# Designed miniproteins, single chains, continued (2), part 68

Each design is a single chain, and the fold is of that chain. pLDDT is the mean over its residues in the fold that is shown.

## One batch from the design tools (miniprotein)

Design m6362
Fold by ESMFold2-Fast:
Structure m6362 (fold): chain A 76 residues (1-76)
Amino acid sequence: MEEGIEKVREVVRELLQKAIDAVKQGNLAEAKTLIDQGIAEARRLAKELGIPEDEYRQVIAEELQKASEEIGKILG
């Protein structure tokens, strides 16, 4: 179970990192697409791995909060 949660975290983190990189390049439209894709892929993977909804929602929310804070620092 914990190993599956970490895979979900890795997937969302990878796509959110690409979104942060897109923001650094000034491509906000691409960043939004990458964020939406990351959430969708993480949710799909979590369901396939049988991870409880409360657990994967928490992981996605935590990674989104970290990415949002980083993006906020980049944008000022």
Scores: mean pLDDT 82

Design m6363
Fold by ESMFold2-Fast:
Structure m6363 (fold): chain A 73 residues (1-73)
Amino acid sequence: MERFEKIREIATEPFKKVNEENQKLIKESDEEAKRLSDPEKIRQLTINTIAESLRRIGDVLDEAIEKVKEEEK
């Protein structure tokens, strides 16, 4: 059924892109953490990295929901 395939594409394509961007963010944060000597700064960096990753996933989810609504008219 074409509707289901469109829903799947809406979910998979943005998810692939956000995964790639989040992997780069995590690698960069790991490298920054190695430069830091302060455990509190490392903790804040980790929290900020998690928050940014979740924000990006949330944005992709919101966009996917709107696109699904448009396809399911």
Scores: mean pLDDT 74

Design m6364
Fold by ESMFold2-Fast:
Structure m6364 (fold): chain A 55 residues (1-55)
Amino acid sequence: MSRVERLRAEIERVASPEQARLFGALLDTIERETDPALRQFLLDYVERLVAELRA
């Protein structure tokens, strides 16, 4: 399972419907990113934001 798939599942569990829509669009954008270093940085950033939603 990819990091994006794992993040989508997590967002569906913890986020509001509006937050899930916004994060979903952001993850779609990250999946289209061709620079692997930038993709990794953005995924790490989104993981931190999602972790904060659980606090």
Scores: mean pLDDT 79

Design m6365
Fold by ESMFold2-Fast:
Structure m6365 (fold): chain A 89 residues (1-89)
Amino acid sequence: MELAEEVGEKMKYYYEVIAQKSKEEAEKAGEAAKRKLEELIKAGDEEGVEELVRGADSLAKVAELIKEHNGDPEVVTEYVRKGALELAK
């Protein structure tokens, strides 16, 4: 929740970078996605994002939320926390 606006902006930026690379480099982009999400963990909710990193499907949904809500950090952070509970199953 801290630096919420910066978290949203970073998620939007990383989404665009990862989306581009995923289409071209596939697995390499996946590794970059995990690293970028870990960096965002330090800026936001560490526990929530740790679970998010476990799910590639959640990454795609985070990217969609970032686009739909123009990087709204509140929406992204809330999804990350909710996603952590879902990914546990």
Scores: mean pLDDT 52

Design m6366
Fold by ESMFold2-Fast:
Structure m6366 (fold): chain A 83 residues (1-83)
Amino acid sequence: MIEELKEERERVEAEVAGLSPEEQAKLYTGLAQLLASRASSPEAIELALEAYRKALAQIPSLSPAEQEARAAALRAELLALVA
């Protein structure tokens, strides 16, 4: 259920909190791609994308424009996988 997916995401976020923001972004990229390839709900994919955006915001060398570009690129990639 969507509520169970939100709780699972929060547990994963807490568990990976010790990882660098770059490592978190890589993990959430992989999770989002896995969910899309398995025809998971759009809501689950959006939760993974939100976690990815949050990780990008914590990378000190990454400008806001670069954060948006990476998030947009991943979203486009995921939409292509679901289509």
Scores: mean pLDDT 71

Design m6367
Fold by ESMFold2-Fast:
Formats: sequence, C-alpha cells, structure tokens
Structure m6367 (fold): chain A 83 residues (1-83)
Amino acid sequence: VEEAKEKVLEAIRKQLEASAKALIGKPRTLEGKTVIMTEEEAEELLKKALERAEEELERLAKEDPEAVLEGARLIEEQEKALA
C-alpha cells in the first residue's frame, strides 16, 4: 500500500506539473469566467493540489487500502492516455 501511495503521489505530481505548464499564459474558461494562469498562481495551485492528494491518499490507505492500489493503476492508465 505504501508503494502504491507513493506511486500515486508521484504520478499526480507529474500530471499537475504538466498541467501547470500548459496553463501558464493560456486563457481557459471556469464557471463562465476567463482566467489566465500566471507562473506564481500555477505553482501555488500545484502545491495545494498536491497537499490535498497526500491527505486523501493517507486517509484512503487507512480506510480502504485497495482503493489506493486501484488509484495507482488508474493514474498509470491515465498517464498513458494523455501521452
């Protein structure tokens, strides 16, 4: 479970980094509002998202370790789909 948890965190971090890079300087629509992500905003958002992911994985590891294992598998599948 610890290995799966670490793998999920690593995959999430890579996804978030790639997403942050893609968002910098590009307009996107959220709730009907156009927003442009600055480098600072992207870094802060990435940091918050990663903290959230760590908290969720820690909780899931305690309550449902199989969910963490499935999460690791799904993250790998998603990474392949994005590539």
Scores: mean pLDDT 70

Design m6368
Fold by ESMFold2-Fast:
Structure m6368 (fold): chain A 58 residues (1-58)
Amino acid sequence: GLSPEEAAEGGRAAGLALGADEAGAKRAHQISRDTVLATGDSDAGQRAGLAAGAEAGR
């Protein structure tokens, strides 16, 4: 699986692609990383980061 840092980078990149600014991208990165650390599930971390990035891109 992905490391917490790799999942977090995926969340950040996806947030930026969905129109998030740097603050939104940083939020997506943090949420993705924290989710992987809490659950041990890199896919859950990526999904959480994507959701946060999409919200920030609104």
Scores: mean pLDDT 75

Design m6369
Fold by ESMFold2-Fast:
Structure m6369 (fold): chain A 69 residues (1-69)
Amino acid sequence: KKIEELKKKLNEVRQKAADEMTTLSEQARRHRAAGDEEAYQTALDQMQAVRDKAGEEIKKLKEEIEKLK
């Protein structure tokens, strides 16, 4: 059961990151089209932060799953 809970959490982290990336990507495209370079760069920085955070959480969850096997 615990392994399945962690796998579900892993999938939720991935899905949340994907949704956030989609939203930020759409915002970045709109800012770029409007010529708002500062807002565009901010969106790119936020996208990188989402990737970094999701990557760390995924790594921790994978380690927890391995410990339970």
Scores: mean pLDDT 83

Design m6370
Fold by ESMFold2-Fast:
Structure m6370 (fold): chain A 62 residues (1-62)
Amino acid sequence: DDQAALEAAAARGQRHMSSLSPEAVENVIANIKALADDPEHREGLIEFLQRRAGLSEEEIEA
């Protein structure tokens, strides 16, 4: 039951990106994870998100 509910939630998230190709969605997710994992790129990612979304450093770290 919980597994089915989690799958439904994941499918709903995928539908919001259905206008993008599945390959593009997977590539974006993989790139974000890779950048967040690399200390050298983490600061660049934080700066990018602050410029684009107006997020504070605390909001990104949360």
Scores: mean pLDDT 56

Design m6371
Fold by ESMFold2-Fast:
Structure m6371 (fold): chain A 63 residues (1-63)
Amino acid sequence: MLVDTARHLLKLAIDRAKRGELGSARGYGGLAVTLARQAGDDKLAEEISEEVLRAIKEAKEKL
């Protein structure tokens, strides 16, 4: 359940980053990382963190 919720929040974070809503992207991304860590899936937490940061960086570079 937590892992599935973390993956869903990752999708929301990426969607918000693509829309230029960087604050919302960080919020959803941070929550997704927290839930992945609570589930004991440190690998997923790391992957989520990297993917969210990449999406935010790409959005900023297009500004």
Scores: mean pLDDT 82

Design m6372
Fold by ESMFold2-Fast:
Structure m6372 (fold): chain A 106 residues (1-106)
Amino acid sequence: MEEEQRKRREQGREAIRLLRENGRRNLELIDKLREEALKISEEAGKAVDKKREEARRYLEEALREMEERIERGDHPAKVAGIAAGGAIAVIGEYTQALLEVKKILE
């Protein structure tokens, strides 16, 4: 029982580490898009900034929920599901940022 709880916590912490790394890389992609958008239009840059802030908020919410689930001793599959949802949300905001830049430049 204690060994299973320890393994669950270790798996949960690894999932958090992977989501933090994945989130960091995707936020860096949004930051690069922002730098390029600002060279073209202040409006385009501001649109990307809004999506960057939303992506950061989704990442922080997912990480917080994962930590809470680990503390409660929830199954690693539940923690991994939250990590997947957070990653999808961050990627979604990057995609929306690209679409907003396209609309402003058309």
Scores: mean pLDDT 85

Design m6373
Fold by ESMFold2-Fast:
Structure m6373 (fold): chain A 94 residues (1-94)
Amino acid sequence: MVVEGRVTVAARTTPELAGKILKTDVYLETPERRIELEPVEVFKEARAGETNILTVDVRVEGAEPGARLVAKLTNEDTGEVLSTGEAVLRPVEL
């Protein structure tokens, strides 16, 4: 079964985050396992006064309905999670 989902993560750049590299990490979570998605990992420099917004669209073959698409926006240096987003995957009507 083909499923699709969309997730958005956002974090405002604080003074401590200015000039730091932010990492977006996206994975599928099912009742049985976590599946890392490559190559949807994105790096972005946080700039003072900016809100960092990232939207990820996913289409996956063989995923179970009700699997969760999860995205995290993380400070690459510290590993601190700044924002998380979740979406439920829906079957694609063909």
Scores: mean pLDDT 72

Design m6374
Fold by ESMFold2-Fast:
Structure m6374 (fold): chain A 91 residues (1-91)
Amino acid sequence: SEREELLAEFEALLRTYADESIRVYKADEEEVKKVQQELDEAIALARATLDPAQLRELLAQFRATVEAGLAQAKKNKDGEMVEMAERILAA
């Protein structure tokens, strides 16, 4: 269904964001556990509460935020942040 496809896209995007953040910020074991718990809670909440229109809006807002971050990272010549943003947008 459309909702299942949107939920899969949302989960993939959030998991990619979490993985890239862990990599870039060199999170320790406790920080990784906290990020994974918050990620699982966010995905579960989306599955329980969000309809397809809300999921589309949330995905659009998230992508716009990452695109703005990419533009800023390019201005700052921050290659690591550029790579992170591009990998998130490719998910």
Scores: mean pLDDT 83

Design m6375
Fold by ESMFold2-Fast:
Structure m6375 (fold): chain A 81 residues (1-81)
Amino acid sequence: MAKEEKLEEVKVKKGETKKVEVEVENKDDVPALVTVSAMYEGVGVAVKEEVLEPGKNKIVLEVTAKEEEKTVEVKVLIIPL
């Protein structure tokens, strides 16, 4: 089955950890795993290991900019189980 991606843009100051609530939809009728990544050096992105139930879910992303202020694009990938 095709994987679903959601792209979020998060603005973070140097030395700041920003918590961002993101709504993601699992369109399948089975649980799915969520993973996150950012494409920038000096930026950390974390989500707890989460299994998404079918339908709308809210996840919390922690985005940390260690080296400089940055607007960070975060990819959210939903993988059906």
Scores: mean pLDDT 72

Design m6376
Fold by ESMFold2-Fast:
Structure m6376 (fold): chain A 97 residues (1-97)
Amino acid sequence: MAEEERDLAIKITALALQLVGFRLDHPDLTPEAQALVDEAEKLISEAIKLADQGNLPEAYRKAAESARKLAEASRIVGDDETAQSFEELAKELEEKA
């Protein structure tokens, strides 16, 4: 209950901070990678709204989808280590959905 809400809040915050870090590390993103990052940011916003509404399973699914988009963007720019980190986070989020 409260533990799941706290876990989700921590993971969404970590995901949002990692997205900011990715943008700072890659200021000259390709249009394809930029579109994926923009979609990921939108999905984080949707996950927050769903969490605020108490729809934790759907919030976890949206957060996982965001992490997958960031993994794809990371692969496009050749950052395989960051891509693997985002894929691992996506799996953890999907397990909670």
Scores: mean pLDDT 83

Design m6377
Fold by ESMFold2-Fast:
Structure m6377 (fold): chain A 63 residues (1-63)
Amino acid sequence: GEVSIEERNGKKFLVVRVGDIVIELDITNFSEEQQQELIALAKAYAARKERELAEARRAAELA
């Protein structure tokens, strides 16, 4: 999955893309520490979802 930061209308959004899933969170009013924590959580979530999709594909191929 992809984790990026997009700036629109002077606001900062954390964007997570995994397959057909797109999640946007406005992080403009969070502290730098909170923003780093949210980015780390988003990366962990994206990595987990990528693995779940890969495992589901393997299970389908073996069935």
Scores: mean pLDDT 80

Design m6378
Fold by ESMFold2-Fast:
Structure m6378 (fold): chain A 81 residues (1-81)
Amino acid sequence: SLEKLKQIEEKIKSNDLSSIQFDPNFEKYRDQFLLKYIELPEEQRKKIESFFNNLELIMEEKNISPEKRTAVYSEIFKVLI
């Protein structure tokens, strides 16, 4: 849900990432998300792309580690499938 995505974004902004752990099923969630993503209307895909672009900038500004970034993306893909 959009609400859960905003909660993840707020956790990144507040640097409260202790509750977000690496998920070994990351690739499964990513692949499931991508299969659904390609079937979405263009406007919805652009909104998702904008969300990921903004998230990437926030994570870069907060100097989030690659391992934590992967954990964050895992949680996002899980919310979007």
Scores: mean pLDDT 79

Design m6379
Fold by ESMFold2-Fast:
Structure m6379 (fold): chain A 65 residues (1-65)
Amino acid sequence: SLRQKALQLIAEAARLSVGDPEAQKQINDLLRKLDAATTQAEIDKVIAEIEKLIQELEDKRKAEE
């Protein structure tokens, strides 16, 4: 399920956002967008936004270590 894939990606983003309240707000907004998504195209768009956020959070974490 695309929705299930999106939820798994949100969970990954949430783990990466520990201690980052702005990233957590972005995740909550993406979760709301996913809940409102009714078509495959809308879900695919949310997945792309989540994947972009995950990459940004991973890059930031590596730079801080």
Scores: mean pLDDT 83

Design m6380
Fold by ESMFold2-Fast:
Structure m6380 (fold): chain A 61 residues (1-61)
Amino acid sequence: SEEERQRVQGEIARELAEADRFDKLAEHYRKLGDNKMADYYYAKAVGHRLRAVGLEVELEL
């Protein structure tokens, strides 16, 4: 349904917003030379992007 499509699109947008937040944290720590914290937050961003991709695949079915 259109309502279900809009719900999933909203969830995708939220996952991508969280990924962007973690990417900015990763960049911040990398600029500080804290590669361990940068890698940690980058991994969090990747996790949120993978969830968004899964939802996009669900939406196309």
Scores: mean pLDDT 89

Design m6381
Fold by ESMFold2-Fast:
Structure m6381 (fold): chain A 93 residues (1-93)
Amino acid sequence: MTKEEVLELGRELGEKAIEDAQKAGASPETIQLLKDAFDYALKRAEEIEDPEEAAQFLVDTFRTLADILEQRGETKAAEIVRKYAEELEERFK
């Protein structure tokens, strides 16, 4: 994958994660956390020169975010973000 394709896929799956979390009844605070975290992750991934390293950074960020949400008791949001982390990893192969 090119760097542009990595960033676009990360954005697409991040947006889907936010939409699915909203539909699942995640709190406004959780939705804002997801938006902020994905915006930050995409900005950082853009600064990584190697597309493979940028891809791995996005996967790791989604997984870390899912773990944080699970620790906060946001179980549905955590499951959604974890699902998209797995999809992201699979599509980067």
Scores: mean pLDDT 86

Design m6382
Fold by ESMFold2-Fast:
Structure m6382 (fold): chain A 90 residues (1-90)
Amino acid sequence: SPKEIFIKFLEEVKKIAEKTLSKEDYDEFKFRLEHVKELILNSSKEPSIEEVKTILEEIIDYAKEKLKASKEAIEEMKKLAKEAIEEIEK
């Protein structure tokens, strides 16, 4: 389902963050990702593809602009986002 694919994306992004960010930045980002996950799980409706794209872009932009994640980490997150969107569109 779109929800399952989206949650898988959040878990994979969390793994990248754990390996690449400081503990403090990782804990903050993890809290944000877990909050997004809970909103998805508690929704009575499947998210639209456009809603998913918007949230994925916001997550990646937060990591880039606020947490100053490395270029390599951001490119891996973007690759995962593209794969998640392609999987939902199937």
Scores: mean pLDDT 83

Design m6383
Fold by ESMFold2-Fast:
Structure m6383 (fold): chain A 77 residues (1-77)
Amino acid sequence: SEEEINKLVEEIKEKLKDKEEVTKSEVIKILEELAKKTKDPSALEFIERVKEKLKLQPEVISREEVLKILDYEKKLH
């Protein structure tokens, strides 16, 4: 499950690598697409936690702030 979360984080980082700013709606959409492809309960819980943190952010956020949220939530698993 930690392995699946790590792969998920790396895939999100890859999708955002060429962007300085993103919308939280764009990141939430990526998370929802990834959630459809996984059956790991820990990965699904991770996605929900990240989505909840993103909902508290402004609509436009830096890529660096998204990566900090991902790394923080990953460490709590």
Scores: mean pLDDT 82

Design m6384
Fold by ESMFold2-Fast:
Structure m6384 (fold): chain A 82 residues (1-82)
Amino acid sequence: SLLDLFSEEQLELMRENVKLLAESLGLPPLSEEEATEIAEEVARLGAEMRAAGVPSREGMARLRELAERLIREAVREREAAA
């Protein structure tokens, strides 16, 4: 479980940050489910990069890029379904 690698508080903060990032990109608000799924995916990559010894600055840039991509994909999927 991601909770074995991250605290419940850290995952909650990640969810809120994903929602704020979507807002900052001018995209429609994410659902709780979309924000949770994206946060978990970002957390997973973060854990993998930490295990691989990726520098924090470089790791943060890659996590940001993944989050932006996943947010745009979620919005696109929702728009395609409408």
Scores: mean pLDDT 79

Design m6385
Fold by ESMFold2-Fast:
Parts: sequence; C-alpha cells; structure tokens
Structure m6385 (fold): chain A 71 residues (1-71)
Amino acid sequence: ARELILEALERALEEMRGEVEPEVLAALREAVEARAAGREPPQEVVDLVLAHPEEAARFAELARRHLEELA
C-alpha cells in the first residue's frame, strides 16, 4: 500500500512538471518525502504549499487519480 501511494504521488509530481513554479514543485516533493518517512515537513515548505492552494488542490486530485489507476 505505501509503495502504491508513493508511486501515485510521484506520478502526480511528474504530471505537474512545467505547470507550476519549480520551487512549488520542489516543496510538494519535499512534503511527500517527509510524510513518507514519517516526518513533519519544515514549516517553510508547509507555508509555501498553503500559499499555492490551486496547485496543492491539483496535486491532490492528480495523486488520487493515479492511486485509483494503480489499485
């Protein structure tokens, strides 16, 4: 299950490449990696993601779609 979730999240990040600023994409990846490792992301990463709610919502929707495709 964890491997499928991580794969879905990586696919969502790749699909967003070129659609969002590189720093926002890097923040989304860092948040994913931190949570996958059982760590809380740095506050600066959380703040950057929250400052980009449309990109965060799109990431969540893409990750959900890829998870459904992998299941």
Scores: mean pLDDT 77

Design m6386
Fold by ESMFold2-Fast:
Structure m6386 (fold): chain A 112 residues (1-112)
Amino acid sequence: MIEEYRKRIEKIKEMPLEKQVEEGEKLIEEIEEEIKKLKEEGADEETIKELEKLKREVLGLIIASKLELAMLEEYRKFAEEKGLDPEAVVEAVLTSAEAESRVTAEIFESLK
């Protein structure tokens, strides 16, 4: 059970960001139902704590993915405003820490 959820989390991390949110939310619902079932059955508290920890990990992944999606949308808007290819800018930001740093700095400057 717990190992199956861990494998699902790792698989979700390999998905596109939009799918990470969608599949992560489904996984949270599955984990919550399992926790409720185990509590009603008087299951071991350590097992319940481990599932609650996994649920928090999935929540963190969803939050991170939603924040990254919002940032990518701002990068696309910035690219369009500068006459650059939005998808090329997004790809550069995702694959290069240097490109991410430069684009983020220019966006920050544009907001002043």
Scores: mean pLDDT 78

Design m6387
Fold by ESMFold2-Fast:
Structure m6387 (fold): chain A 77 residues (1-77)
Amino acid sequence: MREELLEAGKELEKALKEGDVEAARKHFEKALSLSTELVEEYASTLPPEEKQKLLELHKKTVERDREILEELLKKVE
């Protein structure tokens, strides 16, 4: 899982460098999916209050990262 996340990140960087918007979005979504799984796995070890707080924080982080990706994709074109 962690190895797959690192590979998704590398593929995302490559796609951005090559200007492949579709590939960049695909690899970004894979990286987000994998990071969400890791956060959910860790959150499952926490008390209910801390679990909820971590999941809410992760949701906001994902929304922010999507905004950053769209900004980067505009610069590629």
Scores: mean pLDDT 79

Design m6388
Fold by ESMFold2-Fast:
Structure m6388 (fold): chain A 95 residues (1-95)
Amino acid sequence: MLSVADIVARGLGFEVEPGEGLGKLREAAGEELVDEYLALAEEDIVAFNKRALELLGTPLAGLSNELAAAVLALVESGVVPAERARATLENLSIP
């Protein structure tokens, strides 16, 4: 079964096997930038959500902190366009 991270990774244009999604996104974004955003999400979720709205125009509610951090890192690094990330998240049925 595909995880949410696998579905997101494929939506962003990455070739991933089941279970590889989060690791692939972290590698593509750069571990240091992902860990910086993960720390922000854990220390100041309000600031993290503000940054997500600034970069994507959408909240990252329903994603794990690790997956949300990886998505923001990919967009900030320019690896993934903001419009593609937003479209991928909008098509993802997360409650």
Scores: mean pLDDT 80

Design m6389
Fold by ESMFold2-Fast:
Structure m6389 (fold): chain A 86 residues (1-86)
Amino acid sequence: SIKEELERILEEMKEILKELKELLEEEEDEELKEFIEKAIKKVEEMIKKIEEYLENPSEESLLEAQILLGIAELMLGVVKLLKSKL
């Protein structure tokens, strides 16, 4: 169901938030800390939006939630790449 898919996306978003917070605690570079803090705030805003979608689930809300999850995954990926010091 749409509701079950939104609940799955919400759980995945909360895991991304947890990883970002753990990465922030380990970080010593001030510029990267600022980037991670901004990413955390954005993901927290996205989580609130998905929680609102769960109150009135729709196909449109599910598509929006999928897009937000993709953005959150990209943010986490960028942080991990920057921390790997490639």
Scores: mean pLDDT 87

Design m6390
Fold by ESMFold2-Fast:
Structure m6390 (fold): chain A 73 residues (1-73)
Amino acid sequence: MEEELARLGRELREAIAKLKDPEKQASFTRRLDEVLRKAVEALNAGDVPAAQRHIDELRRLLEEAKKAVEEEK
């Protein structure tokens, strides 16, 4: 889980960095930080099902960010 969380965080930051619109960058960064915080909090609490739900949210957010990058081309 920790390796997956770190990978998703890196990939999301890379996708966000490719965005040309500063407002979109700020929006995605805020959402990333919020979901990462929730995932880490769930892991620290030993709530594996909640942590997995937040990791799934990160995957959806990554897909959304990648789509936003493509839409700006």
Scores: mean pLDDT 82

Design m6391
Fold by ESMFold2-Fast:
Structure m6391 (fold): chain A 109 residues (1-109)
Amino acid sequence: MQAEQAALVAELEKKYANLPEIYESMNEEQKNDLKRYDAELQIKVAKEILEELKKKGVKEEYIKELEEQIKKLEKELKELSSKEKAPEELKEALEESAELLLEGFKKKL
């Protein structure tokens, strides 16, 4: 585990200490909305990472693995539907986590 990544996770855990309680209070429709939102963020991050890796001339096998992961996430997203929205606090936490992971990846490049 990278020390920088652990520190960012710890900061998010402190900021969003009440998230587990909020998550446990959610119904299935809200949980499906959160899963859909998480999948959309993961696809966005993975596509940006894929573009950076292609620019660097990384081995085709790693590019193919990431493309397959994106396809799996897109399939999951297509199967998810929700009529109720997840709490904004959970969505904000997912967005911050995704943004920090992407920035961390770009800084290492």
Scores: mean pLDDT 75

Design m6392
Fold by ESMFold2-Fast:
Structure m6392 (fold): chain A 75 residues (1-75)
Amino acid sequence: DSTLLVLISTGESSQVREGYQIAVEKMKPKSDEFLEAVKKGEPQEKIDKLREEAMKLFEKTIKENKLPIKVEISR
């Protein structure tokens, strides 16, 4: 499917790996919810809402922890 949320590591260091682990763990509930909705073929309106919520959570987590990670939406 062309609509995915992806975390991209911008470097290879212990801080990057540790930050990625923290980000994944904190975002897992929203990420899982979004992926399940996509896999189940739920209405696009619901998918768009979950995608937006997940994106905001990802951006917040990255900013608060100053992680060298980018959030990208695959289309």
Scores: mean pLDDT 64

Design m6393
Fold by ESMFold2-Fast:
Structure m6393 (fold): chain A 58 residues (1-58)
Amino acid sequence: MTFEEVKERIRQALADVGMEPTDEDYAKIARSAAGGAEAAGVDPETVAFYRELAEKFE
């Protein structure tokens, strides 16, 4: 999964609610995804990927 794919999925999810995502929104969602993945025992590489995405959005 690429950075652009995740960004587009977040944008589409927020568009369904009528919201325009900001860089701050993207960063918060990526951080939440990283925390959720870590709590669920997902691969460390996947957790690191979401943390890297959060950093790129900032």
Scores: mean pLDDT 72

Design m6394
Fold by ESMFold2-Fast:
Structure m6394 (fold): chain A 65 residues (1-65)
Amino acid sequence: DKEVEENIKKAEELAKEYGIEASIISALDDVLVIIIVTTEEDYKKAEELKKKLEELGLTAAVVKL
């Protein structure tokens, strides 16, 4: 639980650093998946954020609105 919260905070901090206005939503059960909701303009930055989260051992997905 605390580990999940820390990972979400880290993802939010990285999103701010990359200049992405995106909602980070976690899906919890057996696997924590961080869903990055973004726009077409920020899609490349969202993909970079996804790669960074994957490097940290997290599972992430990008959804374009």
Scores: mean pLDDT 69

Design m6395
Fold by ESMFold2-Fast:
Structure m6395 (fold): chain A 88 residues (1-88)
Amino acid sequence: TKNIIIELTEEKITITDADTGKVLGEISAEAPPEVIEDSIKKLIEAIEKETGKPVKVTILVKNAKKEVLEAVKKGLEEAGAEYEIKYL
């Protein structure tokens, strides 16, 4: 299993490899929800294809807009990834 952290702030979404600490991507929190959703879906699918492993995500929610969190959740659900949400 590949462990991924997605950090949501009011300005940006940061996707990090939890095992290595490497930042895999950043998305503006001002992007349209459809762009956030599609970007998350494609990134998770790419990781699964590259590693051959299922992805598990921890979403860390700081001061984030509800629509941003919902778009991230939808992208993960479409990719078939398991996720957990932690509010900070």
Scores: mean pLDDT 85

Design m6396
Fold by ESMFold2-Fast:
Structure m6396 (fold): chain A 97 residues (1-97)
Amino acid sequence: MMEELKKEAYEAGYELGRKLAKRGIDYNEEEALAKLPLSVKVSDSVVAHLALAVIATSLASSYGGDVVELSEFILPYVIKGAKEGYEEVLEEKKKKA
């Protein structure tokens, strides 16, 4: 149930995560890895969390019902997507660097 909404939340987060990683790794690979704990923690910051919450709220609004309840329900999937998308870009860069 709600598998489509979970998938959309994950994919939206995944795209955001990839974009953040591409911006965060403008320097050396070693510097990017050293800063990863801060980048991951910043992804949970007010600014990053608001961006993820806006994505969740927008998707929830499109599906109708209780926007607050649905947003809280799908937010973990947006966050999961963002983290996985971020890590995938780092792995791609390691293979091609």
Scores: mean pLDDT 62

